# Designed miniproteins, single chains, continued (3), part 59

Each design is a single chain, and the fold is of that chain. pLDDT is the mean over its residues in the fold that is shown.

## One batch from the design tools (miniprotein)

Design m10033
Fold by ESMFold2-Fast:
Structure m10033 (fold): chain A 135 residues (1-135)
Amino acid sequence: MKAVILGHTFAKEILEELKKEGIDKVTVVTTPEYADEIREYGEELGLDVTVIELPFSGEPGDYIELPEEVRERIREADVIYIGDPLLLSIETYDEIFELAPNARVVVYYNTNNYLEDPLVDYLKSKGAEIVYRKI
């Protein structure tokens, strides 16, 4: 089974869950500032973790063009975890769902975020699972 994690906020929790499920190959797409921390944590857990650095630059809701390396990992994914849902635009989400129509998509929300976010309704309409976590 191949897993992709987008973002950093819940990446360590998701890596721990993946290890418990026996998933050994994980790609994490995160900002450069968190890349080393996530690599080290994955190594401590004994996972085969590939970290791809992506700045996620811009304002919340700005379209981010996914690099081909990230697109290929998404296309091959059995499950996609989104740790920082507000870093991605609806247009970027449409691209993810088009690249991986059969993947299970799980979106992690901080319980302190606004639950009336239109993004939650959009994600549920695409069949994504929403998980609320306290941080």
Scores: mean pLDDT 80

Design m10034
Fold by ESMFold2-Fast:
Structure m10034 (fold): chain A 56 residues (1-56)
Amino acid sequence: ATLSAAEIATFDTDGDGVFSRAELAALQRALGLDNGDGRLRGEGAERLARLLEAGA
């Protein structure tokens, strides 16, 4: 499954511009990463930020 940058941004449910581990876990499931690892905050957050930048 592929999500647009706008759809990815909706997983930031608190609107803080920062992805929590719970929000990252939801996004991982939606993207089908299939590792269930909500602890990839550093690298995962950077990848998500890059996707959001590409969509802006």
Scores: mean pLDDT 56

Design m10035
Fold by ESMFold2-Fast:
Structure m10035 (fold): chain A 85 residues (1-85)
Amino acid sequence: INKLLQEFHEALKAGDWEKAFKLAEEIRKKTGDEKLTAALILQALLKYGKLTDEEIRDILTKVLKKSEEEVDEFLKALKEELAKE
């Protein structure tokens, strides 16, 4: 697991979003921890907020195979968290 976390941070540092989200999914598969995976994805999006809503949607649907409903809920939650500050 530590190696996957290291590779995840290296992918974020390199700006390789597809690889970062694929690594988060691999962590989910190996740990079964959906909350940890969601936290890693949220951390990535918050740290590098240069991604558009369309880019986030494409990554979540095509790379992580999330439904459109799950993506809409995720984007709504992200915008609500940003609005609290």
Scores: mean pLDDT 67

Design m10036
Fold by ESMFold2-Fast:
Structure m10036 (fold): chain A 94 residues (1-94)
Amino acid sequence: DLIDKLLSKDDEERLEAVKKILEEVNEENKEEIIEKLKKILEESGDLKARAAAAMLLLVFNEEPFAEEYLEKLSKSKDKFVSETAKIALEELKK
């Protein structure tokens, strides 16, 4: 599923998964997606998957400082982290 693609070894596939998760989230599936993202954050050894899960959770939980945190991550030297943060920022501003 889309959440499992966050664990992909291909950063392009991970970025596509981030975009599709944000496009497909709705009131019916939001709780399930949040629980799956929390599981990645708690159990995964993949730092990029954890970073993506954390950024998506900031957006979905409407955390008060999400915008400031994501703006800092958008300046990351890691292209996957910076691009994921930019995508998350665009969603947060909608």
Scores: mean pLDDT 83

Design m10037
Fold by ESMFold2-Fast:
Structure m10037 (fold): chain A 100 residues (1-100)
Amino acid sequence: MKKTVEGEATVAPGQSALVAEIKAKKGDKITVTAENVSGDSEVAVSLLDENGNILDSKIVAPGESATITATVTGEDGTYKVVARNLGDTPATVRVKITVE
């Protein structure tokens, strides 16, 4: 069954924040679209499994978007999108997570 969650976070310089999370089942495909709406700071956006393992990460420049895709190969669980601000100014990140 297809499920979508959206989230937004403002991340302080050098800090990380949980932007969104979604429950997924084994065999599901997760698609994350992340947008860096800040004007000056690069952000690293990571998709984490339930155990905190990084499945994939992308650097998103100011004003840019990136897409991460993963297939759930483990057990059913909560998948998290975390943004880390790599710059010296606050960064605002919007994400959309789709599970299908």
Scores: mean pLDDT 85

Design m10038
Fold by ESMFold2-Fast:
Structure m10038 (fold): chain A 86 residues (1-86)
Amino acid sequence: EEKKKLERELAIEHAVRAILEGALYFEMQREGLSDETIEEILEAVENGDEEKLAEYRAQLSPEVAATLDALYEENKRIKELEEKLK
């Protein structure tokens, strides 16, 4: 039953990630970031590019940076759960 529990946890984390991605995209648009910059930031989050994300966090408002950090940590949790399911 542990595998089923981990699969449920993974499904919940995927849902949380989707909500955070939507929130981050909306927040960045609302603050006037270009579509190109938004795409670049989202790609950096997806790829786990810590150096690029640190650079962007320094340039973003604290509110947007907090959502970005939450999404980055959510991606780490998903990777940990996926490794446990191998």
Scores: mean pLDDT 81

Design m10039
Fold by ESMFold2-Fast:
Structure m10039 (fold): chain A 75 residues (1-75)
Amino acid sequence: SRVEEATKRALEALSKLSKEELQELLDKVIKEVPTEGQKIFDDELVRALTELELSLEELEVVKKAAIDYMKKQLE
């Protein structure tokens, strides 16, 4: 499905980051206004996935999966 393809692409983009880069991204989100930090992160993912023409509900699923993946990699 498009959601599965979009999730795969988002996770692949995050997997190219080192643990140090993921930690810096998480630290930036924590230090920034959480809403703005998450928006910047999410906007990059949405931009990469725009060609897949996802609905808002499908984008929400992909964003949550990407954030959960990032947090798990930093454990």
Scores: mean pLDDT 63

Design m10040
Fold by ESMFold2-Fast:
Structure m10040 (fold): chain A 59 residues (1-59)
Amino acid sequence: RDELVAKLVEVAGLSRGTAEAIVQLLGQLPAPTREQIKAVLRSFGVPEEKLEELAEFLL
């Protein structure tokens, strides 16, 4: 969890609070697809060019 938060902060330039909210939200999904993860990241303002790297890391 802390590693996921750190990756979101480092790669996407998000605040720690935003990164923690993303991880919490994704943790509520029973089996998130890559596209669902990308949609969540996009909704929190992650740049399009970072979505593939972060979605792969979060899978």
Scores: mean pLDDT 77

Design m10041
Fold by ESMFold2-Fast:
Structure m10041 (fold): chain A 68 residues (1-68)
Amino acid sequence: MEKSEEEILEGFRKGLELIRESALAAGLDARTMVRLFTDWEIRRMREDGVPESVIEGVRRLGEEILAE
């Protein structure tokens, strides 16, 4: 069981929530901003050799925020 993974995913979830709120406050398309940021982070993480479990968690969090 990886506690560091849980902390990373929790931090990323909060980051996506902030991006969504900031985009909405600025009158931008929050869905597009969240999607672009999630895709960009996943690509960066994959290139950096981050574990697939963390990458899958990040992808899932982005989808959950967009489904709201």
Scores: mean pLDDT 75

Design m10042
Fold by ESMFold2-Fast:
Structure m10042 (fold): chain A 58 residues (1-58)
Amino acid sequence: SLVDLLAARLVAAGAAPETARRMAEAAMQPGSTIDSIARELGLSRGTVSRLFRRALAV
């Protein structure tokens, strides 16, 4: 699934497996933004942004 692929890429980008899975699931929700994902997961916007940039660049 797209969630599994994104989660795997987020792990490769440096996210813990559990965090990567939660980030991938949150990203699939309609209207999700970097800010909404960061707030939902209790992470900084910078951390979420960096991980997604690295995941999508690889």
Scores: mean pLDDT 84

Design m10043
Fold by ESMFold2-Fast:
Structure m10043 (fold): chain A 62 residues (1-62)
Amino acid sequence: TELKKEILKAAGKDVSNIDKGDLGPFYEIVKNSTIDTEPLNKLSKEEYEKLVEEVAKKEAEK
């Protein structure tokens, strides 16, 4: 859950929305990239930072 919160926050989402369990926007952003959400909880710190950057880039492209 903490990893997902960090990714949503980096993608420009309000942290209070993340605390309410708002995963929908995260799924939409990541789905538009080539990143699989299933291994998200298995990522290392380096991998989750890369995922955060890719999610933010996909959001900016829209």
Scores: mean pLDDT 50

Design m10044
Fold by ESMFold2-Fast:
Structure m10044 (fold): chain A 83 residues (1-83)
Amino acid sequence: NREEFLRKLETFNEAAREEAAKLKDKRAQTAVVFAGLLSFDGESPEETEELARSIAKRLGASKEEQEEAGRAAREAQERALEE
């Protein structure tokens, strides 16, 4: 169902934006938002976490900020899956 897919995508994207807004580093924030947009098609929380870390690394974030981005993205997806 297209409507169900769009609802789940919107819920995940909203949660990702909320978790990103709590982060201090702009590269980490960007990584969380992009992971939310890119991992809406059957990705696990673990895969979403790794995607966010990978994006943050490519944006030049520190290892600590990469881990923070991964944690935030995973948390956002887990929250969306509970809805």
Scores: mean pLDDT 79

Design m10045
Fold by ESMFold2-Fast:
Structure m10045 (fold): chain A 59 residues (1-59)
Amino acid sequence: AEEIKKLLEEGDYDKAVKLAEEEVGEDGARFLLSLAQRGWSPEQIATAFEGIKISKEAA
């Protein structure tokens, strides 16, 4: 979550998407992009992404 937030704050979406794919797969990467398209802040995107990661680890 922290690393993704930092990359988004820097505007490095390519690295953020790559991290998302490694952590939660393609669905996570698509979700991150959709939130950015809707104008969500890096903080909000990172928080939502952390929730997905926790949900996937619990499954």
Scores: mean pLDDT 73

Design m10046
Fold by ESMFold2-Fast:
Structure m10046 (fold): chain A 63 residues (1-63)
Amino acid sequence: SKGAEAAEKGGVLAQARYGEVVPSEVGREASRLAEEGNYEGAVKVFEDAGLPRAAELVRERLA
């Protein structure tokens, strides 16, 4: 889905640009929430995991 793709791509981009390594379990949980239409919840999963760059990039893609 568009939401799940945005969550995955945001995490990959954050690792590539800023060195934020996204654990697979964090990425999967964020994608699940995005698939449910809970975009703010998906962003919050990255924030709570200490991945602010991934959270920002995912928020931009879900806008």
Scores: mean pLDDT 79

Design m10047
Fold by ESMFold2-Fast:
Structure m10047 (fold): chain A 89 residues (1-89)
Amino acid sequence: PVRTEVAGVVEWDGSKTVTFPPVRLDTEAEIEAEAQSFNTGQTLEAEVKREGRELTIVATASDEVMAQLNKIKEEEGHTYVVARLRTRE
């Protein structure tokens, strides 16, 4: 199967580094393919951490993104961070 986009959503706690829910893969080849396919379509820099067959997506917010998130949190009392990851093909 070909994926055009993978999205993670996490409630923002004010941290510059955001960890998204882990992605579970069944084979080592799938782990390698998934790790290579992650790139961000958002303003967040994303990296993939591997623990066995489980991948964790971590994104770092820029100071500009942090300012925007703080404003939303002040207005709404909470905010969410979204990371978009795209696979090739």
Scores: mean pLDDT 59

Design m10048
Fold by ESMFold2-Fast:
Structure m10048 (fold): chain A 84 residues (1-84)
Amino acid sequence: SKREELEKLIKELERKSVSAYSASAIFKAGSTANLMIAERAKARGDEALAAQYEEDARLNEELSKKLEEESKKLEEQAEALRKS
């Protein structure tokens, strides 16, 4: 039925939202780890290595934010379909 097809679509959007949120958390953890490695590199006077890990941390933070926004959009789409 069309209602069963709609329910399947809602569950798929909810699952994709959770997946995007989980990926966001992983990239955020990666950013934190890279900043810690950068700090250790600075303590050793390795400014070039520190700069590399600071850039990797920045990229991971940007990916984390984009995935969090995608997760929210998918959840909003699922909610809109539930109200229809």
Scores: mean pLDDT 91

Design m10049
Fold by ESMFold2-Fast:
Structure m10049 (fold): chain A 70 residues (1-70)
Amino acid sequence: SELVEQMRQKIEQINKLLAGWDSLDPAQREQALAELDRLVEELGRIQSELDARGVTVPEEPIEMPDSSAR
């Protein structure tokens, strides 16, 4: 499903922002927070769409990407 793929992409973007957080300048952190807020809002909308459609989403594999490396 396209919605499931979009959800995965949003989660990856959030994780990437968080993984790079310590390397950001204060101004970049403010921009990253604004981006994070948008990603979280979009993720919530995708979840609402999935619920409204009654889509049974197979739980994502418990891989929990470790983004510490890059």
Scores: mean pLDDT 72

Design m10050
Fold by ESMFold2-Fast:
Structure m10050 (fold): chain A 83 residues (1-83)
Amino acid sequence: SEEDEELEKRVEELLKNNDKEGLKELFIEEARKLREEGAEKSALNGAARALYELGLSLEEIEELIGPEAAEKIRELEEKLAKR
């Protein structure tokens, strides 16, 4: 799709420039789109995990893509803490 091609080009350019902040901004923008479009829970959960790995807080993730997706990350943190 055109969106996939544009996204790939942006990611490739940011990677070539070693632009970690640009990658973070791009992922935030895509997460907002997913929420606005009413994307499936699996897609929102995937976006939450990617943002979490990029260093966003649970509070920031909840604000961007909603409490259900943020709760999945909280569940992951709880499981890791119990190990």
Scores: mean pLDDT 74

Design m10051
Fold by ESMFold2-Fast:
Structure m10051 (fold): chain A 127 residues (1-127)
Amino acid sequence: NMSKLTELARQALNTTELEELERLRKEVEELLEEAKKNGDEKTAKAAEALLRFIDAQILFLRELAEPVAKELGVSVQEVLDALHDLARILQGTAEPESSLSPEERERRNRIISAVLRALLEAMKKVS
């Protein structure tokens, strides 16, 4: 139903953990199947849109975040934190996190640079 779908969407927007996204995807697929069986076109269309969003997030994590993390010897979370910093810089809405030590900032900057290179390569393939 729409109430359960709304809660699953909220959870999907608030997680970057691959296992959690895969769990949510399965629950949304089950809701989609139920909606189609019941002729609930509104819930079915909303569930299909949420599945596309979750699939995009999973692909992003697998094709960008995990490869960059592996190449640099850092955690996936550090790559996601760097992506968050990059997004804020590009939006002009927030300063870089000032609580980082000089060594941690250098590490973060290296991850941001690797992410930018990976994004540019991905953009060339989907042009």
Scores: mean pLDDT 76

Design m10052
Fold by ESMFold2-Fast:
Structure m10052 (fold): chain A 79 residues (1-79)
Amino acid sequence: SGMQLKLAKNLIYGKLGMKIRENGGITSQETIDYLQEELKKAEEEGNEYMKEAVQKVIDEINNKTLTYQDVWDKAKENL
């Protein structure tokens, strides 16, 4: 459902926000590495909503619908 997908996206951004806070920042490469690792975990756990949510963020970055700065700003907002 749309609510479950939104919740999964917020969780992904919140986890990223925690990493940004802990490390004092994050690179574009570290951001994509994080998303790929979350995708792998979602696939291993059979979590369809998390898999879809992570894949959509990756697709939006690749399609240039989201910049890395947009992703980091969303992550900080979900902290």
Scores: mean pLDDT 86

Design m10053
Fold by ESMFold2-Fast:
Structure m10053 (fold): chain A 78 residues (1-78)
Amino acid sequence: ASAQIAALQQQRQDAEAKGDEEARALSAQGVAEYKKLEEESQEKANEVAGEYFDKLVDVLKQKADTSAALDAQAAALA
């Protein structure tokens, strides 16, 4: 059913866009926090960068897992 495959492809694009938006927001927050702290302490800036990097990895993993599941469903219908 081409309509079901199209719907799954749209859901995949929506999930990818949401993940990219969340990753972009986290990256912007991390960069802003890093710049603020690097004027005071490079060590503290690096710690905060690490925290935002871990959050970014979690968001990207969730995005990848969601995309893979939707791709598998679309492939099963093809």
Scores: mean pLDDT 80

Design m10054
Fold by ESMFold2-Fast:
Structure m10054 (fold): chain A 90 residues (1-90)
Amino acid sequence: SSAVQALVLGELLEALGLSPAEAAERLGISLSTMTRMLKGEIPVPEEVLRRAVELVLAQPDGERLLEEVEERLSKYGIGPEAIELLRSFL
């Protein structure tokens, strides 16, 4: 669902310390599209989620950052579905 995709994308960007504008630039999409994706108004393409995960894994502490993302996701009612989606890219 768009809500699950939005939650995963948002927590990945939080782990990277990127604003929506910085993330849009890094992922090659418009800020308008990024904002709609983060709000769950439109689907997040698989390619965008994959690139966001790749950005986290490229960090020196990428595995630890992913653990922090999963911990944050676990606090939401849709967290289990979001964690399953995240793990599909690992």
Scores: mean pLDDT 87

Design m10055
Fold by ESMFold2-Fast:
Structure m10055 (fold): chain A 68 residues (1-68)
Amino acid sequence: GLSPTEMARLTAETILSNPGWSPGAIGAMAGAAMNSAIVANDQEAVDLVVKAREEALKAFQERLKERL
């Protein structure tokens, strides 16, 4: 199967390629991959997923500000 780093890389690429996804979808995908990476004690995998999630959530917050 895929290593935690490989899974994290694919997850990060998927999230970053679809910044318009719902927060729920982004959170679920990032959360699952990040949890697996933490359990495997793979800090590089954790870092990759965290950065992608932060970037996607920041984009969502900017869209919310446009509505307020």
Scores: mean pLDDT 77

Design m10056
Fold by ESMFold2-Fast:
Structure m10056 (fold): chain A 95 residues (1-95)
Amino acid sequence: MTMQQLFDIFSGRSHDFMLNPEDPQKAQDLADTLEELAKASTNPELKRKLLEVAELLRRIAEKLKQGGRPSLDELIELSDLLTDTVNLLLDELKK
């Protein structure tokens, strides 16, 4: 699968998660796509950030499955990491 194809899947799953932030399955689906992007990336910084976002989403999904909720701090961390990761992905796709 190409980086562009993986980015399209990521964009769709990211949108689904934003509309359904309390659904643990949407968080897991997004994490799966981020891990696939990390495997496809040769950029060490991008790979690290993709895996960081995936791990945070898996932790959020586990909390949701257990009847918990993500904290405001976790949501802020997720937003910041996603912004940085998307910027790096867009830069990688330009090359």
Scores: mean pLDDT 82

Design m10057
Fold by ESMFold2-Fast:
Structure m10057 (fold): chain A 90 residues (1-90)
Amino acid sequence: MEEELIRRGEEHVRKFEEALKAGDVDAARQHFEEALRTARELISLGTHSAKRAAFHLLGRLMRIAIEHYKEMPELSEEVLDAVTRLLREA
């Protein structure tokens, strides 16, 4: 279960970045939301390894959003706000 969540999260982070590079805002938002959902599920498992994996996914989402802020400011702000909120709750 944990390993499956990690693989799913990594896949959605990769697809989020690909969608941003392609200028596909709708696809980027969908993959970002799925990656965020997967990170929440990993945090809810409560194990050190799952939380570490979740924080790694969230860190990658933030880095990608910052790198693409100039091209996609609104979506990048949505990502940064959602990640920051989840980190406060974790």
Scores: mean pLDDT 86

Design m10058
Fold by ESMFold2-Fast:
Structure m10058 (fold): chain A 68 residues (1-68)
Amino acid sequence: MSFEEKLQEAVERVRKLLKTLSDEDAEKIQREFLAGMLAILSSDLSEEEKIERVEELLERIEKMAQEL
């Protein structure tokens, strides 16, 4: 799987999640996701490591949304 494919999958999963939340909760989740993605994209990691970090970020975001 390419990083671009993983990124598109991540965006789609988060977009679906945001539709299930209130505007306030959606804004919080979106901010956390964007901050995490910026950190990953700005890092000097390999493509494989960046894919792994995106997967970890998605798991964390989904868990955070369930705790809201």
Scores: mean pLDDT 82

Design m10059
Fold by ESMFold2-Fast:
Structure m10059 (fold): chain A 61 residues (1-61)
Amino acid sequence: TKAPNRAFIRRVMDLLIGAASPEARPELRRLGDRALASPTAEEAQDWLSRASDLAAASQPP
């Protein structure tokens, strides 16, 4: 995909924010905003990967 799918990004971010600890949510929202502002799918994917890592780190092991 050449352009980011913003509807898909919003769905993924909603799931990550919902699964994350309350402390991680403001940072996840910032990462989501960066993904949505990305001009390319590659840049959006990088921001989503960072958000996924943060969400995972906010969960107990």
Scores: mean pLDDT 80

Design m10060
Fold by ESMFold2-Fast:
Formats: structure tokens, C-alpha cells, sequence
Structure m10060 (fold): chain A 72 residues (1-72)
């Protein structure tokens, strides 16, 4: 349905936004590591982990919607 297709697009956009944020934090982590800033490295690792968990949750929702669309 169009409603499920809209939800699919919204979830895909949110996942892409999280992927971009994770990439940015990964670059900042690498910079902090090169600078010997252990405290910032830990903070970036923790935030990357948090966003990765959030992304996993969105992927579960995405798979459920994709299955519903395939069943139609």
C-alpha cells in the first residue's frame, strides 16, 4: 500500500541519516586516536555504539515492512 511505501521511505531516510552520522563520528574517532586523545576516543566509540543499536532497530522495522509489501 501507499502508506507502507511511505513508511518504507521514511525508515530508509532515517537509516541513511544514521549511516552518515556514524561515518562522521568514525572520522572524528580516527582524528582523536591520531592525536592521542583517549577520552574523546571513548566518547566517540560510545556514541557510535548507541547509533548502531538504533540503526539495528530501524532495520528490523524495515524488514517487517518489506515482507508486508512482498506479500501484497
Amino acid sequence: SSSLQQKLQELQQKIHELDRRIEELTREEARALAAGDRESVREYIMEIARLTIERMGLHVQLQEIQQQLQAS
Scores: mean pLDDT 88

Design m10061
Fold by ESMFold2-Fast:
Structure m10061 (fold): chain A 86 residues (1-86)
Amino acid sequence: DKELKEKIVEISKEIGELALEKGIISEEEAKEMPEEALKMAEKTGDLEAVLKYLEGALLYLQGKPKEESEKLVLDAVEKISGKGLE
């Protein structure tokens, strides 16, 4: 799904920029975020789970309540882990 891959790239860029602004990652790491996210999606075969994981990470970086970010991250991790068993 081209649209889903484009969403993964865009949200990964936003995460990279925000993490760089907060001093969490280097400029080089921020530049690689979209490529690494696409590699993760390719390896898992579950673009929706990867997108949910990234959405959870973005909410965490934006200072949203931990409960909201943690729920999205845990749901995505469960789906990714399930794919490894199938």
Scores: mean pLDDT 70

Design m10062
Fold by ESMFold2-Fast:
Structure m10062 (fold): chain A 64 residues (1-64)
Amino acid sequence: MAERAEVDVPGSATEEQIAEAVRAALELGARVVAAELVDPDRVRITLEGEPAAEAARKIQEILA
């Protein structure tokens, strides 16, 4: 029932970009519920909440 979205963060992303992306997701009302290593150099961020899909899109946009 909870909306959920996942975004893969490339290993080339800076800590500043990740921090900005997380902040943008929180401003949209999404919650960051997990950050997991998917590949040796890739992290997956899991978001929940009604704006989770939009927050995931914003994270992808910031990291591009």
Scores: mean pLDDT 75

Design m10063
Fold by ESMFold2-Fast:
Structure m10063 (fold): chain A 61 residues (1-61)
Amino acid sequence: MQLSPEQRAQLQAEAMRLMEELTGVRVESMEEGERLFRRMSGPLAAAFFARMAEIQARLEA
């Protein structure tokens, strides 16, 4: 993981937005995001990881 603290904060914000997009539920905190992630089906979790990998690659570029 070659991300700066600022890039990591951006990645967390993007993760929360992506979780909202995939679940249709508002995420206003990491705690809410974690609860939603625990309720995600396998296909939704796979989509989340795939999109996060794309976001991380763009932040590292």
Scores: mean pLDDT 73

Design m10064
Fold by ESMFold2-Fast:
Formats: sequence, C-alpha cells, structure tokens
Structure m10064 (fold): chain A 94 residues (1-94)
Amino acid sequence: SKEEIIELVEEFTKELIELVKKGASPEEILARMGARIAEWLARHADDPEAVHAALAMGALVQEVVDMIRKGVPREEVIKMVEEAREKLIAHIES
C-alpha cells in the first residue's frame, strides 16, 4: 500500500540520518541500510511499487556513502537525505 511504502521511507531515512549523526563509517551505513533494503525486498518482491521504493532508497544510501567518502560535512549529508525523503514521499503520494 502507499501508506506502508511511505512509512518505510520515513523509518528508513530516519535510521539513515541517525547513523550519519552518530558518525557511522560508510561501510557501517552500507551494511546496515543494505540489510534493511534486502529484508524489505524479500518481503515485497512481488510489489513493483515497493521494489521501486527499495531501489530509490538503495541509490540514496550510495549517495550518502559517496558524499561521506568525499569529506562532505555530515550536516550537509543529513540535509540531502531530508530533501530526498520529501521528494520520495511526494512522488509516492502522486
């Protein structure tokens, strides 16, 4: 459902932001958030909208990891995740 996918995006991005705030390494972020995506895909592999949301979140995690590796300040990374969350939710609600 749209509500379930929106809840996933909100919970996923909240956890991602918390990891960035706590100073988690790129490797820790990728492993932990990658596991969340794998779990979601295993439960919802037959739902194209849920799969699309999972792939979008995977791309977001990769962007976060790339930004941190390039030395972008964590506050700027958090702002990017917050903006991506708003855009993803708006797209799902459309």
Scores: mean pLDDT 85

Design m10065
Fold by ESMFold2-Fast:
Structure m10065 (fold): chain A 106 residues (1-106)
Amino acid sequence: MLDDAQKKLDQAEKDAEALVKQAKELVEKNPFLGLGGARQALEQTKKSSSDINSLVEEAVKKEGTEEAKKKGDEILSRVKALDQKVKDQVAEIERLAEEERERLEA
């Protein structure tokens, strides 16, 4: 059901926020661990996005309605926004890790 895809997306958004927060906290203690955490967040988000895309495709195919397709497109749009948000946050963590590395070497 599209509702299952939506619930999975809501969970993926929460998981991504938690992993990004943890990676930012780790970068202050160890830049290498922070970068590892950021990459894990990106990897996990890509897997969740793939799963949600599959669920949406199956649900839309099963229902065969324009309404289901419209709701599916809406969920897929949110998945794309989540992927971009995580990529942006990973880039920020990479910048923070570089600044922290320079601080520790100074």
Scores: mean pLDDT 83

Design m10066
Fold by ESMFold2-Fast:
Structure m10066 (fold): chain A 77 residues (1-77)
Amino acid sequence: SLEEIEREAEERTPLSYGDFIRRQRELTKKIEEIKKKNPNLSYEEFLELARKAQQELDERYVKEHGEKNREAIEKAR
């Protein structure tokens, strides 16, 4: 389909605005889940879990969009 052709072409492109919004929503959801599951965490423990979740998300997006987009993905916080 036309959508599949466009998707294949975009495999080599930088993060779109839509990709950025999806990533930010997913990160926000993961952080809220950490807070909800662990309400008694210290600030330091919370930051460690949040950083780990962000790193896992960044690596997933780098795998999907390619290494050339790593810096953009990591800085798009």
Scores: mean pLDDT 72

Design m10067
Fold by ESMFold2-Fast:
Structure m10067 (fold): chain A 78 residues (1-78)
Amino acid sequence: SMEVVNTLMRAMALMTEGELALRNKASPSELQRVVRDLEALMRELQRLMAENPEVDRDFMDRVLGRLQELIERLRAAM
């Protein structure tokens, strides 16, 4: 669905922002904001998986795994 596609595009953009924040040694408050936004996005992806049985669950689980790994790296950098 377009909602799934749009949410995945937002996930890619936010992951890029998180990687840039790490590379640029952003402040702890900025890293914390990115973590909050990533956690909110993970909840949205989980909701979309529940509402859209046709989505590739293996693919979505991999995306969620990448988001979680980035959250862990951001928290470690605080």
Scores: mean pLDDT 88

